# Ledger of designs, part 106: designed miniproteins, single chains, continued (4)

Each design is a single chain, and the fold is of that chain. pLDDT is the mean over its residues in the fold that is shown.

## One batch from the design tools (miniprotein)

Design m15675
Fold by ESMFold2-Fast:
Structure m15675 (fold): chain A 90 residues (1-90)
Amino acid sequence: SSEKEAVKAEIKKIVEEAKKKASPDLQEELDGLEDYIIDVLDQLESESKEKAKVTLEIVEIMLERYKKAYPELAETLDKILELIKRFVES
């Protein structure tokens, strides 16, 4: 959908901004995170609203775990989660 493509573009922009301040190791982690979130958006688009809500809950748990492993990415992860929430609630 056009909405999904817009959210993907915003996520890529957030990740690129984070990469500008990141070490090479963190840049690799950010690439992996971007791939994961893009896959999540594809899943959310294919699911019913009820299933998407459950998937979002799992994503929130995964991102909180990621934030504990990489505290320097906390702001980036919070921005990404807000975009995913808005996508599901639309």
Scores: mean pLDDT 83

Design m15676
Fold by ESMFold2-Fast:
Structure m15676 (fold): chain A 110 residues (1-110)
Amino acid sequence: TPPGEAALLVRARLPSVEAARAAADRLAPRLEALAAETPAVTAVGVVVAPTPDGAEVVALVHVRGSEEEVAAVGARVRAIAAEAGLDAEVETVSPEEAARVLAEAQARAE
């Protein structure tokens, strides 16, 4: 049975760009470590994007695997976000939707 592809989309709002960058600096190395130790994780990305009232941290974790592997990575990503001090929403989305959201965040980061 071929494995499926999914993305875990992480979003957190913070009161300032500086707070969001500090959180991203904690989050990004932890997600890279997850990717290095987890064969099902194929790519990770983290972006800080300004908002009218502060900033948003947008991260994605691409997963190739079974539904059980995707769920297990999702639980680990939630734990990593919490350890980074983020009150984050974590959603399982298509790789295409994750790429679109990340591109929109990157456009706002300029």
Scores: mean pLDDT 84

Design m15677
Fold by ESMFold2-Fast:
Structure m15677 (fold): chain A 62 residues (1-62)
Amino acid sequence: AEEAIKVAEKAGKKGGGGKSAEDTARRAVESGGGEELKAILENALEQGVISKEELEKAKKSL
């Protein structure tokens, strides 16, 4: 899960989501919400903030 959190934080800082997206990613992991974290990662890929390889690596951590 740590790698998925790091990717989501990176997306939150560089993407349009800012601190809100980063905070949401942390809460999703704490609640066991893999679906919420997955949605954040997919949105970051669509915005071009992360690569497809980073998304696949994060998914394997879930």
Scores: mean pLDDT 66

Design m15678
Fold by ESMFold2-Fast:
Structure m15678 (fold): chain A 71 residues (1-71)
Amino acid sequence: AAAGQARADARGSWWAELIKKAFEETKKNPDKAVVYVPESATPQQIEDVKANAKELYGAKEVEVKLVPAPP
């Protein structure tokens, strides 16, 4: 039970951190959005992140970088 809550919190915080990193990278060059995605992300989650980055930043190209999961 407690492990389930910890997992949900970690996943949520991880996504928030990736969004923050993507925003910081993308604000430097709006033509190319950079997004950080955990290695454990599903293909659908990766596609959602790409779509969000294109819509939010109007970027022509989205680069996905895989990062290790949080501890």
Scores: mean pLDDT 66

Design m15679
Fold by ESMFold2-Fast:
Structure m15679 (fold): chain A 96 residues (1-96)
Amino acid sequence: ATPLVDLLREPIKIVAEKSGLDPEKVLRQILLDFLKGEKTPFTAPNKELAEKILREKYGFNEEAARIFADALFESQNVKGDEAFSKAVVEKIKEKL
């Protein structure tokens, strides 16, 4: 697994569960798509595209997709993978 996707396990589980999805299945699909160079929320150039990918490709509900995309992009300037992951988790908690 790529280090970035592994670090985002916790936030992905939270938002996937809020969408009524199996978090392990969602995490695995995002990881496989990322490794294949497919469209993922992490490769989206803007928040709107990340939200659309989460909703249309991964089956997130509108609220969970919005929360996750907002958290990702609000944290985009945080330096370091671990600090970025922690910032994303905190931003998700602020929005729940």
Scores: mean pLDDT 77

Design m15680
Fold by ESMFold2-Fast:
Formats: sequence, C-alpha cells, structure tokens
Structure m15680 (fold): chain A 68 residues (1-68)
Amino acid sequence: EGEPQLEKALDIVREMYERAKELGNKKALERLARTFEQLANIAKSMGKDDLATEARRLAEEARQEAEK
C-alpha cells in the first residue's frame, strides 16, 4: 500500500529540474530547490525517510547548479 502521490510529485519536479538545468535558467533552479525542500519536509512528516533524503539531495543539487 501507500499513496503514490508524493512519489509522483517528486518525479514531476525532477523532470522540471532537468529542463531548467538544460535551459540554464538559474532563477527556475532556485525555485525548484525550494520546491524539493518542501517535498523533503512533507516526506519526512509522513515517515518516508528515503524519499525525504532523495528530495533533500535534489534540493542541494539544484542550489549548486543555480550558483555555478
């Protein structure tokens, strides 16, 4: 069991991140980093620690890409 909603949301945001990185849109990368942080917090509150760890890692990657 388990709701696929959070996993699907993370997948969609990851797709947006890949697009923003391809386009070199630093402003979009900054916004996506914040979105990944929010998803990580939601995942952690739901006890989905693995998903929270992945979302947090993507948030850090997006911030690093925005600053390069």
Scores: mean pLDDT 81

Design m15681
Fold by ESMFold2-Fast:
Structure m15681 (fold): chain A 104 residues (1-104)
Amino acid sequence: AEELLNKAKEALEKGDYEKAVEYSRQAIDEALEGIRKSTDPLEQARYDRLAAEAIRLAYEALVKMGKIDEAIEFVEQALKRAREAGAPIAVDTAESLLKELKEL
């Protein structure tokens, strides 16, 4: 998850928004799966923070591409998945971003 998150950040900084979204999706998938597989609360919290940051990166990339409808759908799906995984930081991040998107 962390390696994919770093690749997403690098892609975003370079203006490769499509790659930033792709790496962010993979980082979210690995982070939420990490929460499900971990029995350590500290490890679960680390994955939760990684998922939240990856959701924000994908949101930023989609908004910079002008894909507002896709950004809404992406964040709504991420919110649902974060709730199902028990990821409170990722949930809070996704809810905040949806509020921002609806005001655009």
Scores: mean pLDDT 85

Design m15682
Fold by ESMFold2-Fast:
Structure m15682 (fold): chain A 81 residues (1-81)
Amino acid sequence: DELVRQMEALHIEQLRKEYAATDPRAFIARREREIAEVRARLAEVRALPNLAPSVQQQLAFAERMLEVDERWLAEVRAELA
């Protein structure tokens, strides 16, 4: 999907801008906490019974974006190591 690919690219660009403007270690630590918090909230919503298909699609999209965040963060962490 072209739109999803464009959104991923824009998200990575935004992360790179934020990363460049701050302390790398502080950025990584903060982002790891944010990812964990979002993941916990998504798990809570996913556990709810009778989720509408539209909500299931939104959850799937949010999980994909979170995975993009995690992969980029892992790359940045490896670069600093």
Scores: mean pLDDT 80

Design m15683
Fold by ESMFold2-Fast:
Structure m15683 (fold): chain A 95 residues (1-95)
Amino acid sequence: SEEDRRLVERGIELLRELFELLKPYLTEEQAKRIEELIREAEEYLRRGDIDKAKRLLQEALNLLVQEASQSDLTPEQRQKAYRLAQQALDVLRRL
């Protein structure tokens, strides 16, 4: 549906924002994997494959949440990361 398409687009937006916030704390290999997952989700969205886009975004979110929990973030960065992750999770749960 158009609603599902908008939810995937919002999920991509939120995960890209979370990725940029966490990028300084990621290894090159971690950053590459997350970028590939988000890019693949965008490709599946373009093809209308909402289920595959959702799965890829869930994997990217899980990796970003794991890294945020293990990274030496400032209190402000941690609060923003939590907010973005929660918003992304809520969007993906509605799919």
Scores: mean pLDDT 88

Design m15684
Fold by ESMFold2-Fast:
Structure m15684 (fold): chain A 74 residues (1-74)
Amino acid sequence: EEALRRALEHASRAVKFARDGNYEEASKHADEAARLAPPGAAVHFRRASDYAKQGNGEEAAREAEEAMTLAVRA
C-alpha cells in the first residue's frame, strides 16, 4: 500500500509536469511511478515516460492518468 501511495504521488507529479511542459521532470516521475506500480499500471507509466521524452505532454498525461486508474483497481 505504501508503494501504491508513492506510485500515485509520482504519477500525479508526472501529469502536472507533462501539462506544464516540463518533460524532463514528467519522465522522471513517470519512471518512478512505474517502478512502484502493479505490472498492469507500470506499462502505462512507462509509455507516459516515453511520450514525455518525445515532448508529447498530452499523451504523457493521458497514459499516466490511465495508469493511475488501473493502479487503484489492482
Scores: mean pLDDT 86

Design m15685
Fold by ESMFold2-Fast:
Structure m15685 (fold): chain A 95 residues (1-95)
Amino acid sequence: KIEELVKELQELLKEFGEAVKKGDKEKALEIIERTIELIDEAIKVIPEKASELQAIRDRIRKLKDQFAKAKTEEEQKKLASEIAQLIADAGILLS
């Protein structure tokens, strides 16, 4: 189950990067939401890492709101980079 969560996070990170490259903001937001759901599942499965995972999840939620409101390509790329790093950090915690 944990190995499946790590694999799903890696696939979501790749899909997120592709959506951002295509300028598909709607798809990128969907992937962020799926990532938040996956982290919530991970918190239930790995309670010893719950505090660290919750901190990452809460930061991703804040950045998601900013990304949704971002009107320039520069703002979107900056926020996307920060979100991608947090998704990667979550994957490391689950490894």
Scores: mean pLDDT 86

Design m15686
Fold by ESMFold2-Fast:
Structure m15686 (fold): chain A 74 residues (1-74)
Amino acid sequence: MEELRKKIRENIKKRVEDYARELAKQTDLPPEEVAERAVDRFANEAKFLGMPDEDIEALKEELYPHALEAARKA
């Protein structure tokens, strides 16, 4: 459903941004690596929520620039 999809996306986006920011503060990894790890971590959570793999891959692509920005700001 469109509304449920939007709510799940917004929730995961916020969690990914928070995780990427904290991970960037704790590690000397480049922000690109931090962003990729943060997105991959939450992609597994989205799979647990019942999202199909094709939607998970689309979500990862959508979340990556937000995670990258959060990592760079840390």
Scores: mean pLDDT 77

Design m15687
Fold by ESMFold2-Fast:
Structure m15687 (fold): chain A 74 residues (1-74)
Amino acid sequence: SEEDIRKKRLEAARKNAPELVRILMEKLGLDPSDPALVEAAEQAIIDLVEKHPDELIPFSEIVDIVREVAAALA
């Protein structure tokens, strides 16, 4: 069902967000050892997927949200 697809997408986002955030932070020149920044970025990605359950989220939008979170915590 579509609800099962949405649930699986959200579960995948929660499972993959930590590694994705670490990779993006390294690429963006951010400190991946900052636990507050890592947790905030992970949650921002999860929230983005939850708000857009039926949409393919562009990778550029994920990069932008991580940058915005980093700027807000700097």
Scores: mean pLDDT 78

Design m15688
Fold by ESMFold2-Fast:
Structure m15688 (fold): chain A 79 residues (1-79)
Amino acid sequence: SAARRAALRRELVRISNKFLDEIDKAKTVEEMKKAAERYIDEVRRALQAAGVSPEELERILASFRRYADYLIEEKKKKL
């Protein structure tokens, strides 16, 4: 439903904003990797709660993993 999609979008925005804050505050690559692990776990739970199928889940999570990897590489350049 549109309401479920809107709720999922709001939750994903909240999760992403938390991850961005954790990356901004991270002082080491290990802290960034731990933040990314929490990020992917929270995204997984939000998608599962929204009723996303297992096949679709892994496809969507791959996109979030690529985004997290990109942000970590960008942050490393500023250390």
Scores: mean pLDDT 88

Design m15689
Fold by ESMFold2-Fast:
Structure m15689 (fold): chain A 75 residues (1-75)
Amino acid sequence: SLGDSADGRFEAGRRTREEADKLRDDALELKKKYPDDEEVKKKSEEMIEKADGGYKVADTLFDSGRALRDAYDRS
């Protein structure tokens, strides 16, 4: 059903956001722990960029989930 599809997208969006949050937090902690390590700096920047991508994916999942929920409510 459209409701089940909406719920699935909300769950996927939540998990994607949680993964992005963890990746961002891990990156910031690495930078704090090893501030003078160039390899850590590069890896942390890559992790932050990946986290930013994850937030965009999560937003798309939530937007599409809302659209499916709206379609279900109009049925």
Scores: mean pLDDT 86

Design m15690
Fold by ESMFold2-Fast:
Structure m15690 (fold): chain A 62 residues (1-62)
Amino acid sequence: SAYDLARELLVREGGLSEEVAERAVRMAQAGASVEEIADFLVEEGGLSRRAAESAARFLTSL
């Protein structure tokens, strides 16, 4: 699925753990906002705010 590919990309390109990537995808599937997903990716994924916002916008566009 598009979400499975997105999870894989977050791990390979974003340097996220599989657990963090899966949780971010699940948040997007549940209708979480870009801000909520970006905050999660900064806190748990260690991404910069810019990278987290980019990833969150991508996930919410699926």
Scores: mean pLDDT 86

Design m15691
Fold by ESMFold2-Fast:
Structure m15691 (fold): chain A 63 residues (1-63)
Amino acid sequence: KEQLLADIERLRKLAEETLSPEGLAVFNEFAEKAEEYVRKGDLRKAAVTATAGAIRGIGVDLD
């Protein structure tokens, strides 16, 4: 639990440093959903959701 929350926080920090405001907004939507999954104990869905958020944020920046 704590490890995955720390990983999500690290991804947020990297997104803030790397992504445009538009890409960051998309990432933050997924990060909030991932944190909700962590609270529910669904660590697999949390990890997948956080990863998808990073990929989608990058996709926005590539457009």
Scores: mean pLDDT 75

Design m15692
Fold by ESMFold2-Fast:
Structure m15692 (fold): chain A 62 residues (1-62)
Amino acid sequence: MDRQLELARQTLLVAGREELAAALPDMSAEEQRELGLEAGTELSLERMNEAIDKIIKRNELK
């Protein structure tokens, strides 16, 4: 699994958002790219938090 996706998944699990963590790998490549989860790019804590915030807001609005 991509390291960036794994880190985002683990952060969501720690935050108690298990449903979002489970849905993360099923997201399209375009959605993952919009969240800043590009393969081969190191994800900083700040960027990871931004990506997670986008995922949470997206699901709350939907």
Scores: mean pLDDT 62

Design m15693
Fold by ESMFold2-Fast:
Structure m15693 (fold): chain A 73 residues (1-73)
Amino acid sequence: SMKEAVELLQKAAEHLVKGRDALRAGNRSEAIEHFQEAIRYAKKAIELSTNPLLIKAAENLIELAERGIEIAK
């Protein structure tokens, strides 16, 4: 449902922020875990949504989290 997709995207965004904060603090392992959770929640949001704006927001979030993982390696 729309509500569930929005809640999942919000959780994805929270993990993206935590991942970036962990990277800035030099906590690479913690950053990777948060970016992986961000990707997981964003993918679930895409599966539950037919809204193109929400899908695009989730796809953009996945791209940012994937770049974060590359930097943290």
Scores: mean pLDDT 92

Design m15694
Fold by ESMFold2-Fast:
Structure m15694 (fold): chain A 81 residues (1-81)
Amino acid sequence: SISNQTIDLMNQVIDAINNNDNVRVGQLLVQIRGLMPQMSPDQQNISTNFMQSAQNAMLNPSSRQQDIQNMQNYRNQLQNL
């Protein structure tokens, strides 16, 4: 399903942020954006919020731990739709 593909990519984004691999994060966010036309509005909203948290984690080291927690929460929201 599109949800399962998106959740898998979300898990990879979280792993890439934990590894400080900003290049991989960028590549994975492009893949999530590519899936968005196939998503419901609720799935698009969750995915957009996830991507914003990922972007903030890359740009702001001081908030990274909180951004990762937000990303995990958005992934869980998508899984529970």
Scores: mean pLDDT 92

Design m15695
Fold by ESMFold2-Fast:
Structure m15695 (fold): chain A 54 residues (1-54)
Amino acid sequence: MSLEGVASADGETLTVTGFRSEADLEAARRLFGAAGYRLVELDWEARRAVFRRR
């Protein structure tokens, strides 16, 4: 897993940018899912994924 440009949010949402591959995104999704976050927005073109805390 090699994430580039991960931006932490205010604890309610977490934005991941600069992921290099689908595998990186999936690894991030599983990791943050274990921490109580779920994917709510995905933009492959911008390489941006937004997770929201449950």
Scores: mean pLDDT 69

Design m15696
Fold by ESMFold2-Fast:
Structure m15696 (fold): chain A 110 residues (1-110)
Amino acid sequence: VKFAYLPLFVKNAKDLNLTAEDILNAYKDLDNVSSELKKDIQSAILSSGLNISQLTKLSEEEVLQLVIKIAKNYIVQKQITSKKEKAKVLLLTLLVLRDLVTEKPELFEE
């Protein structure tokens, strides 16, 4: 995760009642995330109807808004109440989305 995104995450993550400290603490604990949670988030991204070929046309702010939307939907669906777990879901959604973009280069050829 780039620290340059942190202020924009804090601004948009207020709807999730997350602070900069919550996000930083979750970042430090990312190595302790289960493979099952990563797979669930990947499935949630793919099932969201997201057209991955259109991601290259989105601004950095639009990508972050999309990440927050997907994370919020997952949090509500799984009834996650812990600030630490909400922050982990938000960060993992960004990382999984980034990895999906990188793993499918053929979808980004203009």
Scores: mean pLDDT 67

Design m15697
Fold by ESMFold2-Fast:
Structure m15697 (fold): chain A 100 residues (1-100)
Amino acid sequence: SLDEEIERLKAELDKLAEEIRKTGSPVLQRAADLLKEMADEAIETDSPENALRTLRLFVLAARYLLDIAEGKEIDLSKLTPEERRAVALARGLLSQAEAE
């Protein structure tokens, strides 16, 4: 069901956020916390269909935060438009966290 898929993606995001916290980087932890706050807002305020789309993007963004933490090179030319949006979100959250 749609609700079960939302709960599954939320759990996946929570797991990824925990892995990001294990890096010990305060900036990465803050970026992950911002992403979780945005996810909770989407679940509370959006339609289930829109929340599902948003959570899929946020899970991808969290995966890219981990890739950045591990020093992996991201070749944007090999990514889909959705994956490029996820990278942009991850980089934006890092910039916001660094400014705090």
Scores: mean pLDDT 86

Design m15698
Fold by ESMFold2-Fast:
Structure m15698 (fold): chain A 73 residues (1-73)
Amino acid sequence: MFEEAVKEALEVPLKIAEELAKKEPDLPVEEIIEKALEKLDEIVLKLSLQGKGLPPEVVEEIRKKIEEKAKEL
């Protein structure tokens, strides 16, 4: 289901960002964002291989939301 794929692509990278911010409070926000976006790329590739590929415009929206949310941590 499209909604499940979007939820995974958004929530998993954000959870990684939150965990990094909590465990490594001195880590630059740019590195937290980079790690979250790396995880997003892995999930997008996985979903594509499973036939659940997200449209490019949806991936772009998710990237922007991850960056915005990570900056707030």
Scores: mean pLDDT 80

Design m15699
Fold by ESMFold2-Fast:
Structure m15699 (fold): chain A 99 residues (1-99)
Amino acid sequence: SEEQRLAEARHALDVAEQTIEDAKRYINEAKEALKNGDFEKAKELVQKAYRLVIAAYIEASAARFLAPDDPELQARVDRLIKEANELSKEVDKLMEEIK
């Protein structure tokens, strides 16, 4: 039903938002590990952040298909996909620095 799809979309977006916040935390921790010369820790944290960015992208994309006609939910999808893309670029830069 429409109510069920909207509920599933909201849940997916809530999960994606929390997952983005977790990814940001790991990216910040990885940057601090790099400043301290701890390349092994930085690499582990960046890999964790990368997995979370991918997970958030998947959840946000699921919400796009579950609630295509809801403008508020689609705005949340667009924001989260944009954030995931920006975090993906930060992960790529950190991986280049860790090499």
Scores: mean pLDDT 90

Design m15700
Fold by ESMFold2-Fast:
Structure m15700 (fold): chain A 83 residues (1-83)
Amino acid sequence: TLAELEALLDAAVAALEAGDLETAARHFVEAARLLAQAELPEREKAARATGMALLAIGASLDTGDEVLVEAAKEGLRIVEEAE
């Protein structure tokens, strides 16, 4: 559900604040999988996936760690391949 997606994104942000980049990356990818399965228009899925990717990239720039960039790429791939 969208509530589960939002809960995973909240958990990802909490992990980022704690400095746990691997947990944050995992939650971003899991959120992308839920988004791919959601009953939403493709335009809305693309917009949400882009927002998630930008958040992950921004965090990567702040930390200097590429794990979040790789998570963003995987999340976008999962949403694009959902059809």
Scores: mean pLDDT 75

Design m15701
Fold by ESMFold2-Fast:
Structure m15701 (fold): chain A 67 residues (1-67)
Amino acid sequence: EPVQYGDLDAVIESMAKHYGISKEEAREVLEEAAEKGYIEIDEEKKKVGFKDADSIKKVEEMAKKKA
């Protein structure tokens, strides 16, 4: 299945601004989502992969919970 990739730093910054949370909280949300298998973090390439629309919704719910 095609995975949609974004730059890790850009995604963190966008989430922090959009949900009104800190960049550290945005990173925590992404790390928890990766542990749960909703997203994939590539530290070497500094990218985040979103697997599907349901995975994106789960990340959004987690970010809203931190706000």
Scores: mean pLDDT 77

Design m15702
Fold by ESMFold2-Fast:
Structure m15702 (fold): chain A 73 residues (1-73)
Amino acid sequence: DEEYEKKQKELEERAKKLVEELKKEGVSEDKAMTIAQLELLETEEGRELAKKSRKASDEEIEEYIKDLKEYLE
């Protein structure tokens, strides 16, 4: 699916950029990656892509978002 591959690449580039910006501010790599993933999942496109790539339900994606938020606390 050409559209899927294009959206995946765009989201990966956005995540990498955010991780690098956070690392420059002194955030650890693990925490920066978690923050970037959470921001993408808060977008409609990011949620749809994650659901498709993981073959997950909306409920499973919501649980994943909760886990990421708990990790950042």
Scores: mean pLDDT 78

Design m15703
Fold by ESMFold2-Fast:
Order: structure tokens, then C-alpha cells, then sequence
Structure m15703 (fold): chain A 117 residues (1-117)
């Protein structure tokens, strides 16, 4: 199960004081089957993106765009969404770089937003 593997990777590679926050949500047949929120360092986020790409849950183009955002040290909210109709599954990633997800949600006008895929 690629979603379960990615969720386990995220839990194993978390840092409570990391400057990145990731939320992974997966829905199958309208039911939430995975929900994980974790803080990461930029290095841990890059490893997470590589794993998501390996598992086919993130496109190479989306991963490259997020890498650029990380390397530029810009405060940004990235939303990546993928639907797999064959599995009846939708996977959503919300990635807050240089801030928490709560901070990004509270001040959307001050946050650069990117939608990928």
C-alpha cells in the first residue's frame, strides 16, 4: 500500500522543531484512510518527496517545483493532489515551508500559494 508506506515514512522521519510542516491525507471511497501531520527539516522533506515520487504519489514535475521552493528558502504553502480512479483513492499533500500549517491558514494573504499536479 503506497499510502501506508508514505505515511510510515513521514512518521519515521519527523522532527518536532523542523521548519517545514507536511499534512498527508488519503481518502478511499469517501472515507479517510490516512491522515498524518508532521514537522520536517528541509532535508527530511526532500527525502519525503523522493519517496512520494518513487511510490507514484507525486509527479517528477511537482517534486522539482517543491525542491525549488525549498532551496529558495521562501515561505510558501504547496498543495499537491492526486486521484487514482483505479483504487478509488485521492491523496492530498499540504506542505508549509518556513512556517506551520496553522500559520499559513491563519494568514493566507501573506503566504505564497502553489498548486501542483
Amino acid sequence: DPVRELAAFLRANASPEGDVEVELTAVRDGETVAHVRARLTKEQLKAFLDKARELGLLSPEAAEKIYEIIDNEEKALVVASRVDPERGEAVSLRIAVGMTLEEAIARPEEVKGYAVE
Scores: mean pLDDT 80

Design m15704
Fold by ESMFold2-Fast:
Structure m15704 (fold): chain A 94 residues (1-94)
Amino acid sequence: SIADIVEKNIKELLEEMKSMSDKEIDLAVEMFVGSMEILIVVLMRTGDYDEAREVADLGLRFLDEVEAMRGRVSPAMAAARRQLEALLEEVRRL
């Protein structure tokens, strides 16, 4: 499923993040969450609302894992969370 592919990508990215600088982690968060946002919008446009919700939930779990790894929330992480939460609210209204 799309969710399985996203979950695999999250695990791989989290592993790579262990060797990244703070700046690299923030950039990776922005790029990866941006990619998930595009995917969620595409799924919404195709009527795949359950998959759109699953991807949004996986994105929020990804941010929880990054927070646990870093022990803090950066401005980039906070912005990414707000974007995903806004999309999840939109999907839930459909």
Scores: mean pLDDT 88

Design m15705
Fold by ESMFold2-Fast:
Structure m15705 (fold): chain A 60 residues (1-60)
Amino acid sequence: SVQQQIDQLVQQLADALSRTLGISYEEALDLAQKAADSLIAQKGPQQALAMMQNAVDYLS
């Protein structure tokens, strides 16, 4: 489902942010979840999914 894909990307984004910024995984997960929620609210789940995948790819 789209929700499962978003949940997976939130975890991947959190891992990337934790490594890149040197913050805890818990802190990164909070930031990633807030970003996902904001994108879904503004762009809808399909566009949020694409934008989050691009962010993960960029940070990898």
Scores: mean pLDDT 84

Design m15706
Fold by ESMFold2-Fast:
Structure m15706 (fold): chain A 85 residues (1-85)
Amino acid sequence: DIEEARERIIESFLSLSDEELQALLEEIDKKIASLDEEDQKLAELIKKAAQAKLEGKLEEARKYIEEAFDLMYKRGLEKLRELAE
């Protein structure tokens, strides 16, 4: 169930502490230059979600993490399709 998976990921992200979000932002910044273009887009969405959450903008944070999930899901389906064919 994609809706259940999506909500679980959003809830998990929104349950992160400020310290965990700051650590996540630091890790993204360190690794973003080594990622491909598609993974950089995903990393930027996660970064925006973390920044919004730290600012108390919960609706904005939810929107960005939902966009990140949708991008990940699309990429995952693409890879699974290639494996099946």
Scores: mean pLDDT 79

Design m15707
Fold by ESMFold2-Fast:
Structure m15707 (fold): chain A 72 residues (1-72)
Amino acid sequence: MTEYELTVEALASIPGIDEEQARAIADALREHGELSPEETAELAKRLGMSAATLSKAIREATARVKAAQAAA
């Protein structure tokens, strides 16, 4: 399982985020690395969620991916 696949799975496991939204977020993270506050706000607006909700989701997903990779 790649980092991208782990990121999509982690995001999709968060309540309120569907698979399509999870893939869009993961694609943005792959393209930009870390999202700036401006990039996060714009993506959140396009996905119909708050920037705070998206920032929290990215933080949780990133932590889970790091933990999974460290445990492997």
Scores: mean pLDDT 80

Design m15708
Fold by ESMFold2-Fast:
Structure m15708 (fold): chain A 91 residues (1-91)
Amino acid sequence: MSDEIKKHIQKAIDEDKDTLIFSKGKFLSTGTILTKLKDVPGEKVEVLTEDNLIYKATVKDIIWYLPPDSLIPHVITVVELEEDVKPVPFP
């Protein structure tokens, strides 16, 4: 696991989030998955960002991460936004 991905995971944990959102291979934001997960890579989901925008995304990875100060692992879902799809505002 790269040091860059570890920084993003730690940010998610600090923000009490469990999802890392990527766009075009780059980290965009932490967020929340609105679609019920089947916990498999390749699943299509909808994610909500802090800006109250809903993006369509695909599950890229599911990471089991144990922080240095924790005895309990965190499950972090990594999603990639669908290319060229504009977000929909959340009501």
Scores: mean pLDDT 74

Design m15709
Fold by ESMFold2-Fast:
Structure m15709 (fold): chain A 82 residues (1-82)
Amino acid sequence: MTLEEKLAEFKKALPELQAYIKANKEQVDAGIAKLRELSKTADEKTREMAEALINLVEAIANSDEKKAIEYAKKLLKMIEEL
């Protein structure tokens, strides 16, 4: 599956992901807080990846499709470089 195909699947899943985040806001917010805490002792690359993931979740929660796709693309590229 190409990066473009992965992004197309992600875009199709956006409404469902947004509904899930809204329904589980307390658990999602707790997960974000834990990621921020764990990233403080992480290396630079892991910290950047955690920040991109947090930004992705916030973009989905705010219905910012353009930013959600941009951060998803950044995360997918970083994961492929691991």
Scores: mean pLDDT 80

